# Designed miniproteins, single chains, continued (2): the designs that were tried, part 104

Each design is a single chain, and the fold is of that chain. pLDDT is the mean over its residues in the fold that is shown.

## One batch from the design tools (miniprotein)

Design m7603
Fold by ESMFold2-Fast:
Structure m7603 (fold): chain A 113 residues (1-113)
Amino acid sequence: MEEALKAAEKLARELGLPQSLIDKVLDYIKEKKLSVREAEALVRGAAEGYRFARENPELAKEIVGARLNGDDKEYREEIRKRILAEFPDWSEREVEAYEEGFYLGLAWELASR
């Protein structure tokens, strides 16, 4: 646990996440008891979601809305495809952690506007 939190905080600061988003990501890691690799995947997802929402706020709102309605299958498939292209050796749990991070980053940026 402590190793996962340290690795996640270091990576989050390196990727330029705002402190309040870092705090949210660290809380998620503690609650879900993520491994080091899963925690780093979550942080990478959060960084990407944060950047995506800043560049594409309207589409980010659409993706978050689709997830809340349970009809985000097409968006999940596209995100998963991109993750596996960049990280083909990742476990299912690492891919899942990245997806959750992506939505955390999207939601945080939208709430901060």
Scores: mean pLDDT 84

Design m7604
Fold by ESMFold2-Fast:
Structure m7604 (fold): chain A 76 residues (1-76)
Amino acid sequence: SPFDKLLDFLKKVNAPEKILQLAEQARQAYEQGDYERALQLLEQLFELYKKELASKLSDEEKKEFLGLLVEVAREL
């Protein structure tokens, strides 16, 4: 699942717990067929990523994150 790849990446880069929680909640919403809620949770995750995580990542890790986020968004 694209959500599993996103979660694995976030765990690898030691993302803040709130970002991990949003990713897990978005995955659960997707698995329940609630694509609107999954999208809203991903939007919240991206805002928090910009504030709390992006500055701690390399350019390569930022590109990997964006690629995974796009892959997840395509499933919605």
Scores: mean pLDDT 88

Design m7605
Fold by ESMFold2-Fast:
Structure m7605 (fold): chain A 94 residues (1-94)
Amino acid sequence: SEKEQILKLIEEVKKLDPEGLMSFLFGKEVAPEFYEKFPDIVSIFEIEQMVKSGEITSVEQAKELIRKMAEAALAAFPGTEVAEIAEKILEKIA
């Protein structure tokens, strides 16, 4: 099913961040000021929940949110391991 394809994509994206650095920085509890600056972005964990709830129904919708997340990380944390992870994520969803 398309839902299974999207969840598999999310798991592959998570594998690019094995230490959870991007998930940690993008947790609303950890970086609330980041979400104030980038209100349209969501963490990979939130994207996964949106897929499971049926809010995201297509691979294209999931890729768009993942792209926004990764692009925001590149803009916010240039020259860091987070930026390197974000670049790998962008390559994965291209």
Scores: mean pLDDT 77

Design m7606
Fold by ESMFold2-Fast:
Structure m7606 (fold): chain A 82 residues (1-82)
Amino acid sequence: TKVTIKAKSKLSAEEIKEIAEYIEKVLKEIPEIKSVKVEVDEETGILTIEFEAKSKEIAEDIAKNIKEFLEEKGFEVEVEIK
């Protein structure tokens, strides 16, 4: 199951990069997750997180946790699960 998360905020590019590095590190530690890709667009400040989960249930749980974490940090978050 593939997950794509796009998040936009008014935070500085520096702050968004720190958050991106933290999320990438955390996701790479999860055994049920592979193909982790975290990117920050320097021009738009859009944070894009992509990963593959072993099941839809795992994908939904992790995506929900990331969304809640980012929303608490002031991001507007869109999630796509395929």
Scores: mean pLDDT 80

Design m7607
Fold by ESMFold2-Fast:
Structure m7607 (fold): chain A 99 residues (1-99)
Amino acid sequence: MDELIEEIARLDKEFKKVWKKGSEEAIKLAQRIADLSLELARRAAEAGNSALTYVAAMEVIDASNDLVNALVRAGMPPQDAMDITAPKEQEATDLVRQS
């Protein structure tokens, strides 16, 4: 789990350099942060770490919002962007409820 936390922090730092642009780079970084944060939430939940599950799930929601914003800036309709992120946000929410 420590390696996931470090990688998420590294990617968040890179995302902060490009987040306003709606570029393919911003989209890919937001997707990767959401994916890794969800994996962290899953592993934390399996380990019975409710505090880390909550933090990781909140990071999934934040990264999903960043992804929606990047996709919309790139020209995707808001509803289509939200439909892409909804499954990850739902899984993250369910992991918190089960913890």
Scores: mean pLDDT 83

Design m7608
Fold by ESMFold2-Fast:
Structure m7608 (fold): chain A 97 residues (1-97)
Amino acid sequence: PQQQLDEDIATALMILEIAVAKLTLERSPDEKQAAEDTLKLLDRVKEIVDATQLSPQQRADLKAAVEDLKKTASQLPNKEYAEKVIKAADELLARLD
């Protein structure tokens, strides 16, 4: 049903926003925890994307949110954690194409 799809997409966008907030390290300087939490959150978004027939607009909105997450992750001081998060984000972007 359309209402459930709209709710699932809103949830996916909210999850991406939470991940971006974690990656800023403003509330906690634990880069490892921020990266690990973000990877788990990206897995949840991937499940929603895989289960959902997305409209072109919904794909565009999700792609924009994931690109914002990639930009924030690129600013992580630890480049290994940055690379892991960016790789997961790129895999999700490929799925949205």
Scores: mean pLDDT 83

Design m7609
Fold by ESMFold2-Fast:
Structure m7609 (fold): chain A 89 residues (1-89)
Amino acid sequence: MEKKEKQKLVNRGTGISLRAIGYEQQSEIITRKDPSKKPLYEKTAEVAKEAQELANKGMSSDIKTGKEYLKEAEEKLREAEELTKEAEK
């Protein structure tokens, strides 16, 4: 029973981490091709790394604390999404 709740927590954290890695990779690829865009994507990469770190902390914590970290990670992931959209304009 406890294993199922921990598995859900890990699955949620993994999903957040993979999406964060995606935004970080996109930022690096674009800045490599066009160095003039580096300032636009640098913040996106930083926020994506923060989301990944919080997701890792969430997955490694107890269920209650882990849920709090994953909620924070989701907030950072949304910030990275917004920054990516702004930079693409």
Scores: mean pLDDT 80

Design m7610
Fold by ESMFold2-Fast:
Structure m7610 (fold): chain A 59 residues (1-59)
Amino acid sequence: GRLTPTQAAGLGAVAVGLGARAGATLGEKEFGVDPSAVRAAAERGTPEAAARTLLERAG
């Protein structure tokens, strides 16, 4: 993985706040993150839990 903690925090906030679809699109285009990782992160329900999931799967 290549996500930094700051990138994971930002992407997690987008996925939870704007929705998994918006987060998946951003993550794939800007960071090359697998959309499935972003969808899993969004399901955590909080930006902090989403960021942790993103770091575990793509960090």
Scores: mean pLDDT 80

Design m7611
Fold by ESMFold2-Fast:
Structure m7611 (fold): chain A 99 residues (1-99)
Amino acid sequence: YAALAQQMVDRQRQTMTQMRGKSDKEQAQLLIQMNEELRAQVRALGGPVGEQVARMLEEAIELYREAAESEDPLEAAKLLTAGNLLVTGAIVTLEIAAR
């Protein structure tokens, strides 16, 4: 769990660098790609914690897709924020499970 949590943090940092100067739609697309890769790794981990974290990432990916499709900048920002909170919760869940 700890190694996967660290990988998720590292991937978030990398994606934040790539998001500089990008539109909300482009940011959402980068976040979708990153989290789809992380979800695959979490599914490979298995178990109840892996299942919970995979579900959280699936929900975040859906919010990012909605953000990418939104014509309202405020709605897009709200959806991106909600997705980011779920990804943070997924990382925290893995860190707690590693204790």
Scores: mean pLDDT 81

Design m7612
Fold by ESMFold2-Fast:
Structure m7612 (fold): chain A 100 residues (1-100)
Amino acid sequence: MKKLEEIKKELIKKLIELVEEVLGEEAKKEAEEALPEIESLPPEEVIENFEKNIEAAERVEEAIKNNTFPHELTEEDEKLIKIAKELGKELERLKKKAEE
């Protein structure tokens, strides 16, 4: 469906914007190099992969808050969690708009 393709494109666009804003230009270039692989996947699969990554980031954030995170947390890890949270908000907004 056209709506799922629009959600996919907007999520990818938002991901690149957030990567540049939070992680910088070099990280943006690496993300852009991975885009052809992500763009080759069906919209449903891309959306499911974003949902899984957002859920994983939420679990990591909860483990950090409870001091149960099994690895040493880096500043980059905190930035990646921030990106995932903002992507989660965008995904919910796009889904709501698509279900009008």
Scores: mean pLDDT 76

Design m7613
Fold by ESMFold2-Fast:
Structure m7613 (fold): chain A 82 residues (1-82)
Amino acid sequence: SKEEEIRRRRILSEVAELLFESPDGYVTIDELVEKLGFSREEVIQAVEELEKAGLARRDPENPDRWYAVPKYEELKKKGKKL
């Protein structure tokens, strides 16, 4: 429905905000669920949508951590652990 689409966009926006503003450079699904109060399924769908859009990714060495793409690329270029 249109209401479900509006909710999905809101969840996506709030997840993206925490992702891009994270002081540690990453967020976890558990942290997003705790801070935003959305279901784990909704949060996972949002981060996967951001990943498909090229805005987020996981470090394969620590798959619990989700990074904003600009931060992920900066850390990898500098040879730092994520």
Scores: mean pLDDT 79

Design m7614
Fold by ESMFold2-Fast:
Structure m7614 (fold): chain A 55 residues (1-55)
Amino acid sequence: MTGEELLEKMKETHTEIADFANPAGGTSDDEIVASLPGLNDAEKAALKAALATLK
């Protein structure tokens, strides 16, 4: 699963993820990734990279 595919899937199940991409939210990329248990290290890294491109 790519970081983009994972981020898209997360947006469907967690509308709060859209707020996490908002700089006013105070939630870091690390906190977003940590809120999703069950991801392996590679998936977490890919998601963090995808979130960084939204800034």
Scores: mean pLDDT 61

Design m7615
Fold by ESMFold2-Fast:
Structure m7615 (fold): chain A 113 residues (1-113)
Amino acid sequence: DLVKDYIDGVEKYVKELFDKIESLVRKYAPEYLPEVERVKDEILRDIEAAKKSTDKEEQIKHLLRVQEKLNELYRIAKEIFEKAGVPEEELKDIETLISKAVYWINLVRDLLE
């Protein structure tokens, strides 16, 4: 199933993104780790809902929520990490992983539209 394969691509890059964010949070701002874990659980639930849906409009809806939450997460993480003095290279890695996840979301949307 091509749609499910592309959603698996979204899930892969989201998991890589959270591995990177959680690593930086543990090092620079460990007090924020529970909040990051909650956002991760919300995003992964929307991905799972998209994979299980048989309705293309519901699949698109869940993937758009993932994209919205990823953009929100990036703004929050950037502010926290800039205040904590995290290197710019680490922030660029996070931006790259978000861009990859969004790219796969757009591929799924193109298949469903």
Scores: mean pLDDT 82

Design m7616
Fold by ESMFold2-Fast:
Formats: sequence, structure tokens, C-alpha cells
Structure m7616 (fold): chain A 87 residues (1-87)
Amino acid sequence: SIDDFLKLVEETVAKLLSGKMTEEDLKAFEEAVKKFAETLDEESKKKLEEMLRIVKETYENETDLKAKHDKLNEAMVIVSEVKKELE
């Protein structure tokens, strides 16, 4: 469900902000995003792909906490838009 997916996104954001995100966590998140995207329309799929790109870039490239917050806030906005479109 969208609510289960939102919980996973929130847990992923918390791990990224605390520096506790592992490569295994990232792979699990990518698989969850792909599976959830398969249940959505094409526009929502593209939004989730962009959200995943932001999460991956933050994990791989961001070391500054403020920059992590800014990027992950963009990811959360995308997830909120997908949820709104499902209403």
C-alpha cells in the first residue's frame, strides 16, 4: 500500500540523515520502489524514478547534513505528489 511505502521512505530518509544507510538498505529500497512503481500509472512511475535518483545521489555523493536535508526534502515532496494523485 501507499502507506507502507511512505513508512519505508521515512525510514530510508532517517537512515540517510543519520549516516546509517547501508548498500544493502539502498538495494532493498530500489527493489521496493520498482515493485510499487509497477502498480502505478506512467506519470507516477516517472516521479518515483526521479525520487529514487535523488535518494541514490544523496547516498553516494552528499556528506553535508544540510545538503542531505534539502535533497531528501525534494524526494519527500515527490512521494507526497504521488500519494495525492492516488486520492
Scores: mean pLDDT 83

Design m7617
Fold by ESMFold2-Fast:
Structure m7617 (fold): chain A 101 residues (1-101)
Amino acid sequence: SEALKKTEELREEFLRLANELLALVEDPSASDEEIREQLERLTEQAIAVIQAAKQLEDPNESGLMITKTLAVLLAVNTELYLKRPQLEPFVREQMKKVLAA
């Protein structure tokens, strides 16, 4: 389906942003502000994937796409909590935006 292909394209960009954020979190020279900006971009992309997935006609494809996106976000948030615990309130605000989507 064309809708599925568009959702997969959005998810590929989401994974690219997630990998960029993880690399930034591993860089001790990266500022908290740089990490916040990248997390906001990741959050916006996650919302785009979830909203596109909700429009898919196949509930199995929809559910799988949403589950995979949330699993990646949980992994990223875990790394942020471990390496940048001072950003926890901001991470929590971003997650609330995703869960509202």
Scores: mean pLDDT 89

Design m7618
Fold by ESMFold2-Fast:
Structure m7618 (fold): chain A 81 residues (1-81)
Amino acid sequence: AKARLEELLTRATELDLDAKQRAALAYVVGTRLGFGRSLAEYAKALGIPASSLSPLVRRFEALWDAAADDDAFLAAVGEVA
């Protein structure tokens, strides 16, 4: 669980995501793998409103739900970055 989260986030460093995209990705992956951090906590760490992360969160949730595996998910995230 935690190892899979850390592996996915490490691989995502290759996707050249900005800080906002990385926060939304960490929230989505963390939530789907059972790690309970709130969206408000990620937004607070970046100094932005949680509402500014919501569109990216919705997009990444849809990509996660559609993906067959972790490789497909990361490829899809890279396409929308």
Scores: mean pLDDT 79

Design m7619
Fold by ESMFold2-Fast:
Structure m7619 (fold): chain A 80 residues (1-80)
Amino acid sequence: SLLKEAEELLKEAKALKEEVEAGGDIEANLARLEEIKKKLEEKRDDFLASTGETTIAWGEAMKTAVEGIQLAKEKLAAAA
C-alpha cells in the first residue's frame, strides 16, 4: 500500500530528524534521510496520482526528510 509506505517513511524520517536535533549519529542519520528523500522522489508520480491521506503523508514525509537533511548538513558544516 502506498499509504502505508508513505506513513512508515514519515515515521522513520521524524525519528531520524529528532536524533539529528539531539546531535546523535548525524552522518548516518543524514545518509538515511537522503535515502528516504530519494525513495519518495523516485515514486513521486505514484504518490501524486493517489488522493487524500496518501498524498498528505507523502508531502509530510518529504518535508520532514528535507528539514532533517538541512539540519544535519548545517550541524556538520558548523563542526568542520
Scores: mean pLDDT 83

Design m7620
Fold by ESMFold2-Fast:
Structure m7620 (fold): chain A 57 residues (1-57)
Amino acid sequence: SAIEEAEKELDKTSKEAVEEIKAAPDMDSQSVAELIGRILRRIGDQIQKLLEARRAA
C-alpha cells in the first residue's frame, strides 16, 4: 500500500542518515550542523508523504 511504501522510505532515510554521520567522523561542528539540518528536512518531507498517503487511503 502507499502507506507501507512511505513507511519504508522513512526507515530507509533514517538508516542512510546514520551511515552518513558514521562516514564523517572528522567533520567540523558547522558541517555536522548542516548535515543534521539536511537530515531533518528529508525526514519532514517523508512525514508529509506519509500524511498524504494516509489521506488518500
Scores: mean pLDDT 74

Design m7621
Fold by ESMFold2-Fast:
Structure m7621 (fold): chain A 98 residues (1-98)
Amino acid sequence: EEELLKRLAELAEEVAEIAEELGLKEAAEQARKAAEALREGDVESAIEHLKKAKELSEGPIKEAVQAILDVLEGKGTLLDAEVAVGVAQLYLAVEKVT
């Protein structure tokens, strides 16, 4: 469980970096706060910050935040979150070259 929270914190930081590069600065800030809470084992605060990040984001970034939330709420798998964050990363790459 502690290893799971550590990996989810890494994914939340990755989402924050993607959101920041897309100009979603408030979503990035909330995702970073969620990552910090996850590292401290504060799952309740992490969920609150991820819900705010979700409201402040759209498309693949919102889907990535939702996938992380689903893991924390017992509705999804770590693999689902990894895939969703990967899709958000691909979206950022395409947006920059298209």
Scores: mean pLDDT 86

Design m7622
Fold by ESMFold2-Fast:
Structure m7622 (fold): chain A 89 residues (1-89)
Amino acid sequence: MSATELLGERAKTGKPLSYAELNEFLVELGFPALSPAEIRELFKEVLPDVAFPDGRLTVSQAFDLLLYYMKKEGLSLDEIRSLLTGEPL
């Protein structure tokens, strides 16, 4: 299953993502894997008023973290959405 297919399936089912699954998406998209500490810091940057989840992210939280990370790496919002959803620009 591709990263985009898995994200689409999880969005439909509402099933949470593990850090390992989040890292599988990043590696598939050509980015380096993130440590748990790096994921925690990204979560804190994106959702500073929300308690850090214990090793699992909702699909919405995973999308927000990926969107934030990829924006920092210089991708546009449309490019990030295209990569995460598999839809053309």
Scores: mean pLDDT 68

Design m7623
Fold by ESMFold2-Fast:
Structure m7623 (fold): chain A 91 residues (1-91)
Amino acid sequence: MKYRARVFDKEGNLVAETEVSEDLAEFERQTLEAIKKARELEELIVELEGSGDRETTAFLADRIAALLVLEGYKVVSQEVSGSTARIEIRR
């Protein structure tokens, strides 16, 4: 299984992205680091690419959303489509 995250501003511009990782813990770490690089933006969209099934992708999205709440972000929306999830967050 391979994991990658991309971080966009509210206008849809790519602000940060992670390298492809096969380790879930490393992927979570890299995703938080990418989001922290964009922290000056009030609203962000985080796109997660996971293992290819919707259930696993939804679980991944729930984990990342929980970590973002712990970092002080508010989760505005969370959408899952196949192997991709989108999480909209704000400070």
Scores: mean pLDDT 80

Design m7624
Fold by ESMFold2-Fast:
Structure m7624 (fold): chain A 76 residues (1-76)
Amino acid sequence: SREERDRRIRELTDELVGTLPPEVAEFLRRVTDRILNGEDVVVSEEELLRFEGLLSPEQRARLDAWLGRVEEIAQS
């Protein structure tokens, strides 16, 4: 259901934001809200480059995994 889909996306975001810098966490919450409102949101390379200096390699890998997972759920 849409409600269950939206809950899964929100839970994935909440888990990730607890491990990231506040600026990146706030960005992800905004992206999540847009997806939950039915927008087909594409995060550009330019947007991701803004955070490159703020993220460890492990944090970047988690962000990339989150993007792919959320896209997978949104397409289902």
Scores: mean pLDDT 77

Design m7625
Fold by ESMFold2-Fast:
Structure m7625 (fold): chain A 80 residues (1-80)
Amino acid sequence: MEVTLIVRGLTEEQAEELKELAEKKGGKASVSKGPFTTLTITGLSEEEALELAEKALALGGSVQVFKGLELLYKGGPGLS
């Protein structure tokens, strides 16, 4: 199943660093700039996606990790 990591609430610079790390691991990453910077990463293993999620949380971001349609992990401040 495809593993997807979604990160919100990081700065553009922080999102770019995580994108580069994901691409080095063979993943595909995209940054969308709206009212919140959103980073979407696919093509990683479950373990690699969770490692990047932990790093994003340490930077103050909100994270969701999906395996197909299953939510594996969710953390960080909620968006109200």
Scores: mean pLDDT 80

Design m7626
Fold by ESMFold2-Fast:
Structure m7626 (fold): chain A 91 residues (1-91)
Amino acid sequence: SKLEELVKELQLKFPDFAAGVTFLRSIVEGDRELARALAGPLEPFREELIRIAREAARLARKAGLPETAEKYEEIARRLEEGVPLEELVDL
């Protein structure tokens, strides 16, 4: 699927931060259990998560997935505003 292709492209672009890609994907796809498990450990990596979320939004727009792009854009915005990662789970 286009969503699986998007995730693979993100993993290739951010090979050293697979956990961050997994966390953001879990929020967008509604895997709340996985997102909650990753939120605390990833809190120190906010800047990396912002970069991944912005790139995910760009790739999603390019792939013709506007709703997915909007979710990644909203995640990036909330991260930039300092919202705790645990609060993003209910997005």
Scores: mean pLDDT 86

Design m7627
Fold by ESMFold2-Fast:
Structure m7627 (fold): chain A 73 residues (1-73)
Amino acid sequence: DEIEELRKKYEEYMAELERAQALYEELAAQIAADPSVPESVRVQADLLAGQAQMLQVKADEAKKQLEELLKEK
């Protein structure tokens, strides 16, 4: 079922997005509290921000596809 698969993908992307955002907020708070954190922490925060942006795009695409399929009914 294409609708069920798209729903599953959307939920998966949203769950990953929430996780990436939570980790990013945690690292951003650490950087704000202690600017002397290792460069690796800043790099990790940047990677999480990029992952969150990518996951948002994928979630939006899955949602659009799901809405189009539901619109046909």
Scores: mean pLDDT 82

Design m7628
Fold by ESMFold2-Fast:
Structure m7628 (fold): chain A 94 residues (1-94)
Amino acid sequence: MMMSPELLSRYIGLLLSMIGLTFDLEQGRPVDAADVRALAEEAVELASDPQLSEEDRQMLIDQLEALRKALRANGGSQETLDIVDEAIERLRSL
């Protein structure tokens, strides 16, 4: 099955947003917990879509784990770490 153009656009947009946030953290830029929450909620919503393959869900998990690592290394708040950890657990349960 092919993803719809709408789903594919959301999926790519989410991946790019997570990569951008990870890069900002590695550059020492502050990260808003609301932005982390929005990305985590979008990842859970997209991963629940039956058009997403297991490989595509694993890519979302891998990007969330990269974001978690960057948060831990660059002084991310406990709130942001908890948000990302909860999202990873939800995606792994699918």
Scores: mean pLDDT 84

Design m7629
Fold by ESMFold2-Fast:
Structure m7629 (fold): chain A 93 residues (1-93)
Amino acid sequence: SSELERIRKEFEERMKKLNEELVELINKIENSPTAQEALDILVEELGEGPDPEIVELRQTVWGFSEDQIVVSHTTAAALRRIGDLLDEELAKL
């Protein structure tokens, strides 16, 4: 019972942290005055992963920096990717 309570608490704390990090990242992107600043935040946060999808997405983001409309679509796609990655981490628990 005591051990089960500890595991539950650790799980809830991990879930809370992941949600807070995602919300903070979304808020930073939404509050960016330019598409370029939003992209820079996204590349900084996602570009450090060893995941080949993140590497490819980072390269795509850099390729479209010239067009603000294309940049906005790329940012939205990257945000969906962050959500998918979080869901995968949660599924491992």
Scores: mean pLDDT 55

Design m7630
Fold by ESMFold2-Fast:
Structure m7630 (fold): chain A 61 residues (1-61)
Amino acid sequence: GEEADRILAGLRAFAEAMGGSATLSLENGKYVVTVTVGGSVIKGVGKTKLEAAEEASRKVG
């Protein structure tokens, strides 16, 4: 939904500002948000885009 897309857009903007990237993929029936920044890899995993995006956002800070 709109909320998941908003969180993903924020994660992408954050990562890109730091020379990294943020991607969304579907792996084994689960949504995976991968944020790569400053040599670190942060993953959020969930049954929905929102759950995956929220987990990644929490781990980023």
Scores: mean pLDDT 82

Design m7631
Fold by ESMFold2-Fast:
Formats: sequence, structure tokens, C-alpha cells
Structure m7631 (fold): chain A 72 residues (1-72)
Amino acid sequence: AADAALRQHLADEYSKLGREKGKEIAEKYPDLAYTPEESAKIGEKVGYNAGITVFDLLPPEARAARLAALAA
């Protein structure tokens, strides 16, 4: 289903953003005591969950519009 593709796309994209932000956070805030790779893995999981949440909050009409935008 198209919804499954959008859900996976949002999970993957937010996971990637989370990974990169996790690395940046560890470099900027060493007092958190995480290595960049550890923080990247945390960000990856947080990002994945954020992407799923974004999908879950979209009404069906908005999901259709987002799929059309993704295809463009």
C-alpha cells in the first residue's frame, strides 16, 4: 500500500536526520559523555520513532498529498 511506502520513507529520512544530529550533539556537548557514534545510534532510533509519529499524525488526505510530493 502507498501508506506503507510513505511510512517507511518518513521513518528512514527522520532516522538519517537523527543520526547526523546525534553526531553533532556529541561533538557540541561532550559533557553528555557519549561518543559521536553512540549519540548517532541514539539519534537514529529517536529519528525513526519521530518519522513514524509524523506519519501517524497525518490524516489520509495529507498522506495522499505527501505521496504526490514525494513522487515529484
Scores: mean pLDDT 80

Design m7632
Fold by ESMFold2-Fast:
Structure m7632 (fold): chain A 70 residues (1-70)
Amino acid sequence: AEEEKEKEELQKETEEKLERTREIAKKLTPEVQEKVEKGIEETKKLMEKDPESGLSQAEALLDAAEAALE
């Protein structure tokens, strides 16, 4: 069904952004890595309840991690 495909795509995009965020965090301080891991866990919980909100939170985490590299 179309709805199932949309949810699958949102989940995949969210997972890709979270993995990228985790890889970036490995280059940062241990304190930032801990905060990122907590953020990833919360985003996964949010994705189960609201996939769109989960994706938005994953995007915010990725943006924050990329900004921290500068």
Scores: mean pLDDT 78

Design m7633
Fold by ESMFold2-Fast:
Structure m7633 (fold): chain A 93 residues (1-93)
Amino acid sequence: APAASVELGKKLFEELKWLDSHKVGDKGDGSAGPDLDNFGEEYDEQQIEILKALLRDIKKYTPDTKSTLPSLKGVLSDDEIEGLLLYLKTIKK
């Protein structure tokens, strides 16, 4: 897999169909997860670190979840998760 990048993150966001769970500006109608309309301004580095930990091992933090967020452990590499978060940081209103 390529190194972490905004382009990789955008591709993964679309392939994982996160718009079905998260709204991004005028795109998507998902409400199962938090809205991502202004992620780049609303989420600081500490909050992004928490989200990265959840995406890597959601079952460690929510062990009995039938949640909308699948565990990405073993599905995405660390670089792919970084790329996804880099893309989310570019989302502004």
Scores: mean pLDDT 61

Design m7634
Fold by ESMFold2-Fast:
Structure m7634 (fold): chain A 84 residues (1-84)
Amino acid sequence: AMKLLEEADKKVKELAELYKKNEENEEKKKILEEAIEEIQKVIAEAAERIERAKSREEREEILREMAERVIEIYEETKKKLEKL
């Protein structure tokens, strides 16, 4: 569980570094901005679900689903950037 969260955090940091590196590339910057916004939305929705969770097992499942979705957004974003 924690390892998956650490991987998701690493991917978020990689996207932030790519955004900084591509400040002069408007197309790549837009793709990265959209990815970061989607990740922020996923994290916010997960936080709301955790507040409503009734058990530790439910919270762990929400965190797992959140981390997997963040990683999916990262992979899709990388594919879009590679096509440019």
Scores: mean pLDDT 83

Design m7635
Fold by ESMFold2-Fast:
Structure m7635 (fold): chain A 102 residues (1-102)
Amino acid sequence: MEKKRIELETRAGMALIQAAVSATSNENIAKKLEKEGGSEELIKEAREAAERNRERAKKIGELANQAYESEDEEEARKLAEEAERLARESAKETDEIEKKFK
């Protein structure tokens, strides 16, 4: 089942990349707002979102390691699906912050 394991690991890895991108996006929004004299409330919100997304990225990494070590394909699939769910939460949070940014 090497091919199927690689597919599940790839899915978990892509979720980790998405979470990291979301965290970086929120951090960049906060930095831009600080430089351009934006709202302190929005800067704080963006930085807090970046921190939450970094924590999700760590959890996704943990799930990816568990998927890699799992000898059960169904367990590995559930771990990859949970990683993807967390990545979607990060993307949604980033979209909400971006809607407030001008």
Scores: mean pLDDT 78

Design m7636
Fold by ESMFold2-Fast:
Structure m7636 (fold): chain A 68 residues (1-68)
Amino acid sequence: SEKVEPSEEQKAVAEKVVALREQGKEEEAEELLLEHHIKNIRKLAEETGNEELFKIVEESEKALEAWK
């Protein structure tokens, strides 16, 4: 990607995901990544007021709960 301005939070999440994968904890890494992705979609939904994005957040949260 051309624009690279990752926040400290994004860097911390990326480092944890890499560390978990290095330890063979792929499921934990995917869970962390999914949680962060849901948080980002929620922020986007609030900024755009797009009701469809709020539905995606609900479905993604249900998927996260089902995947354990």
Scores: mean pLDDT 74

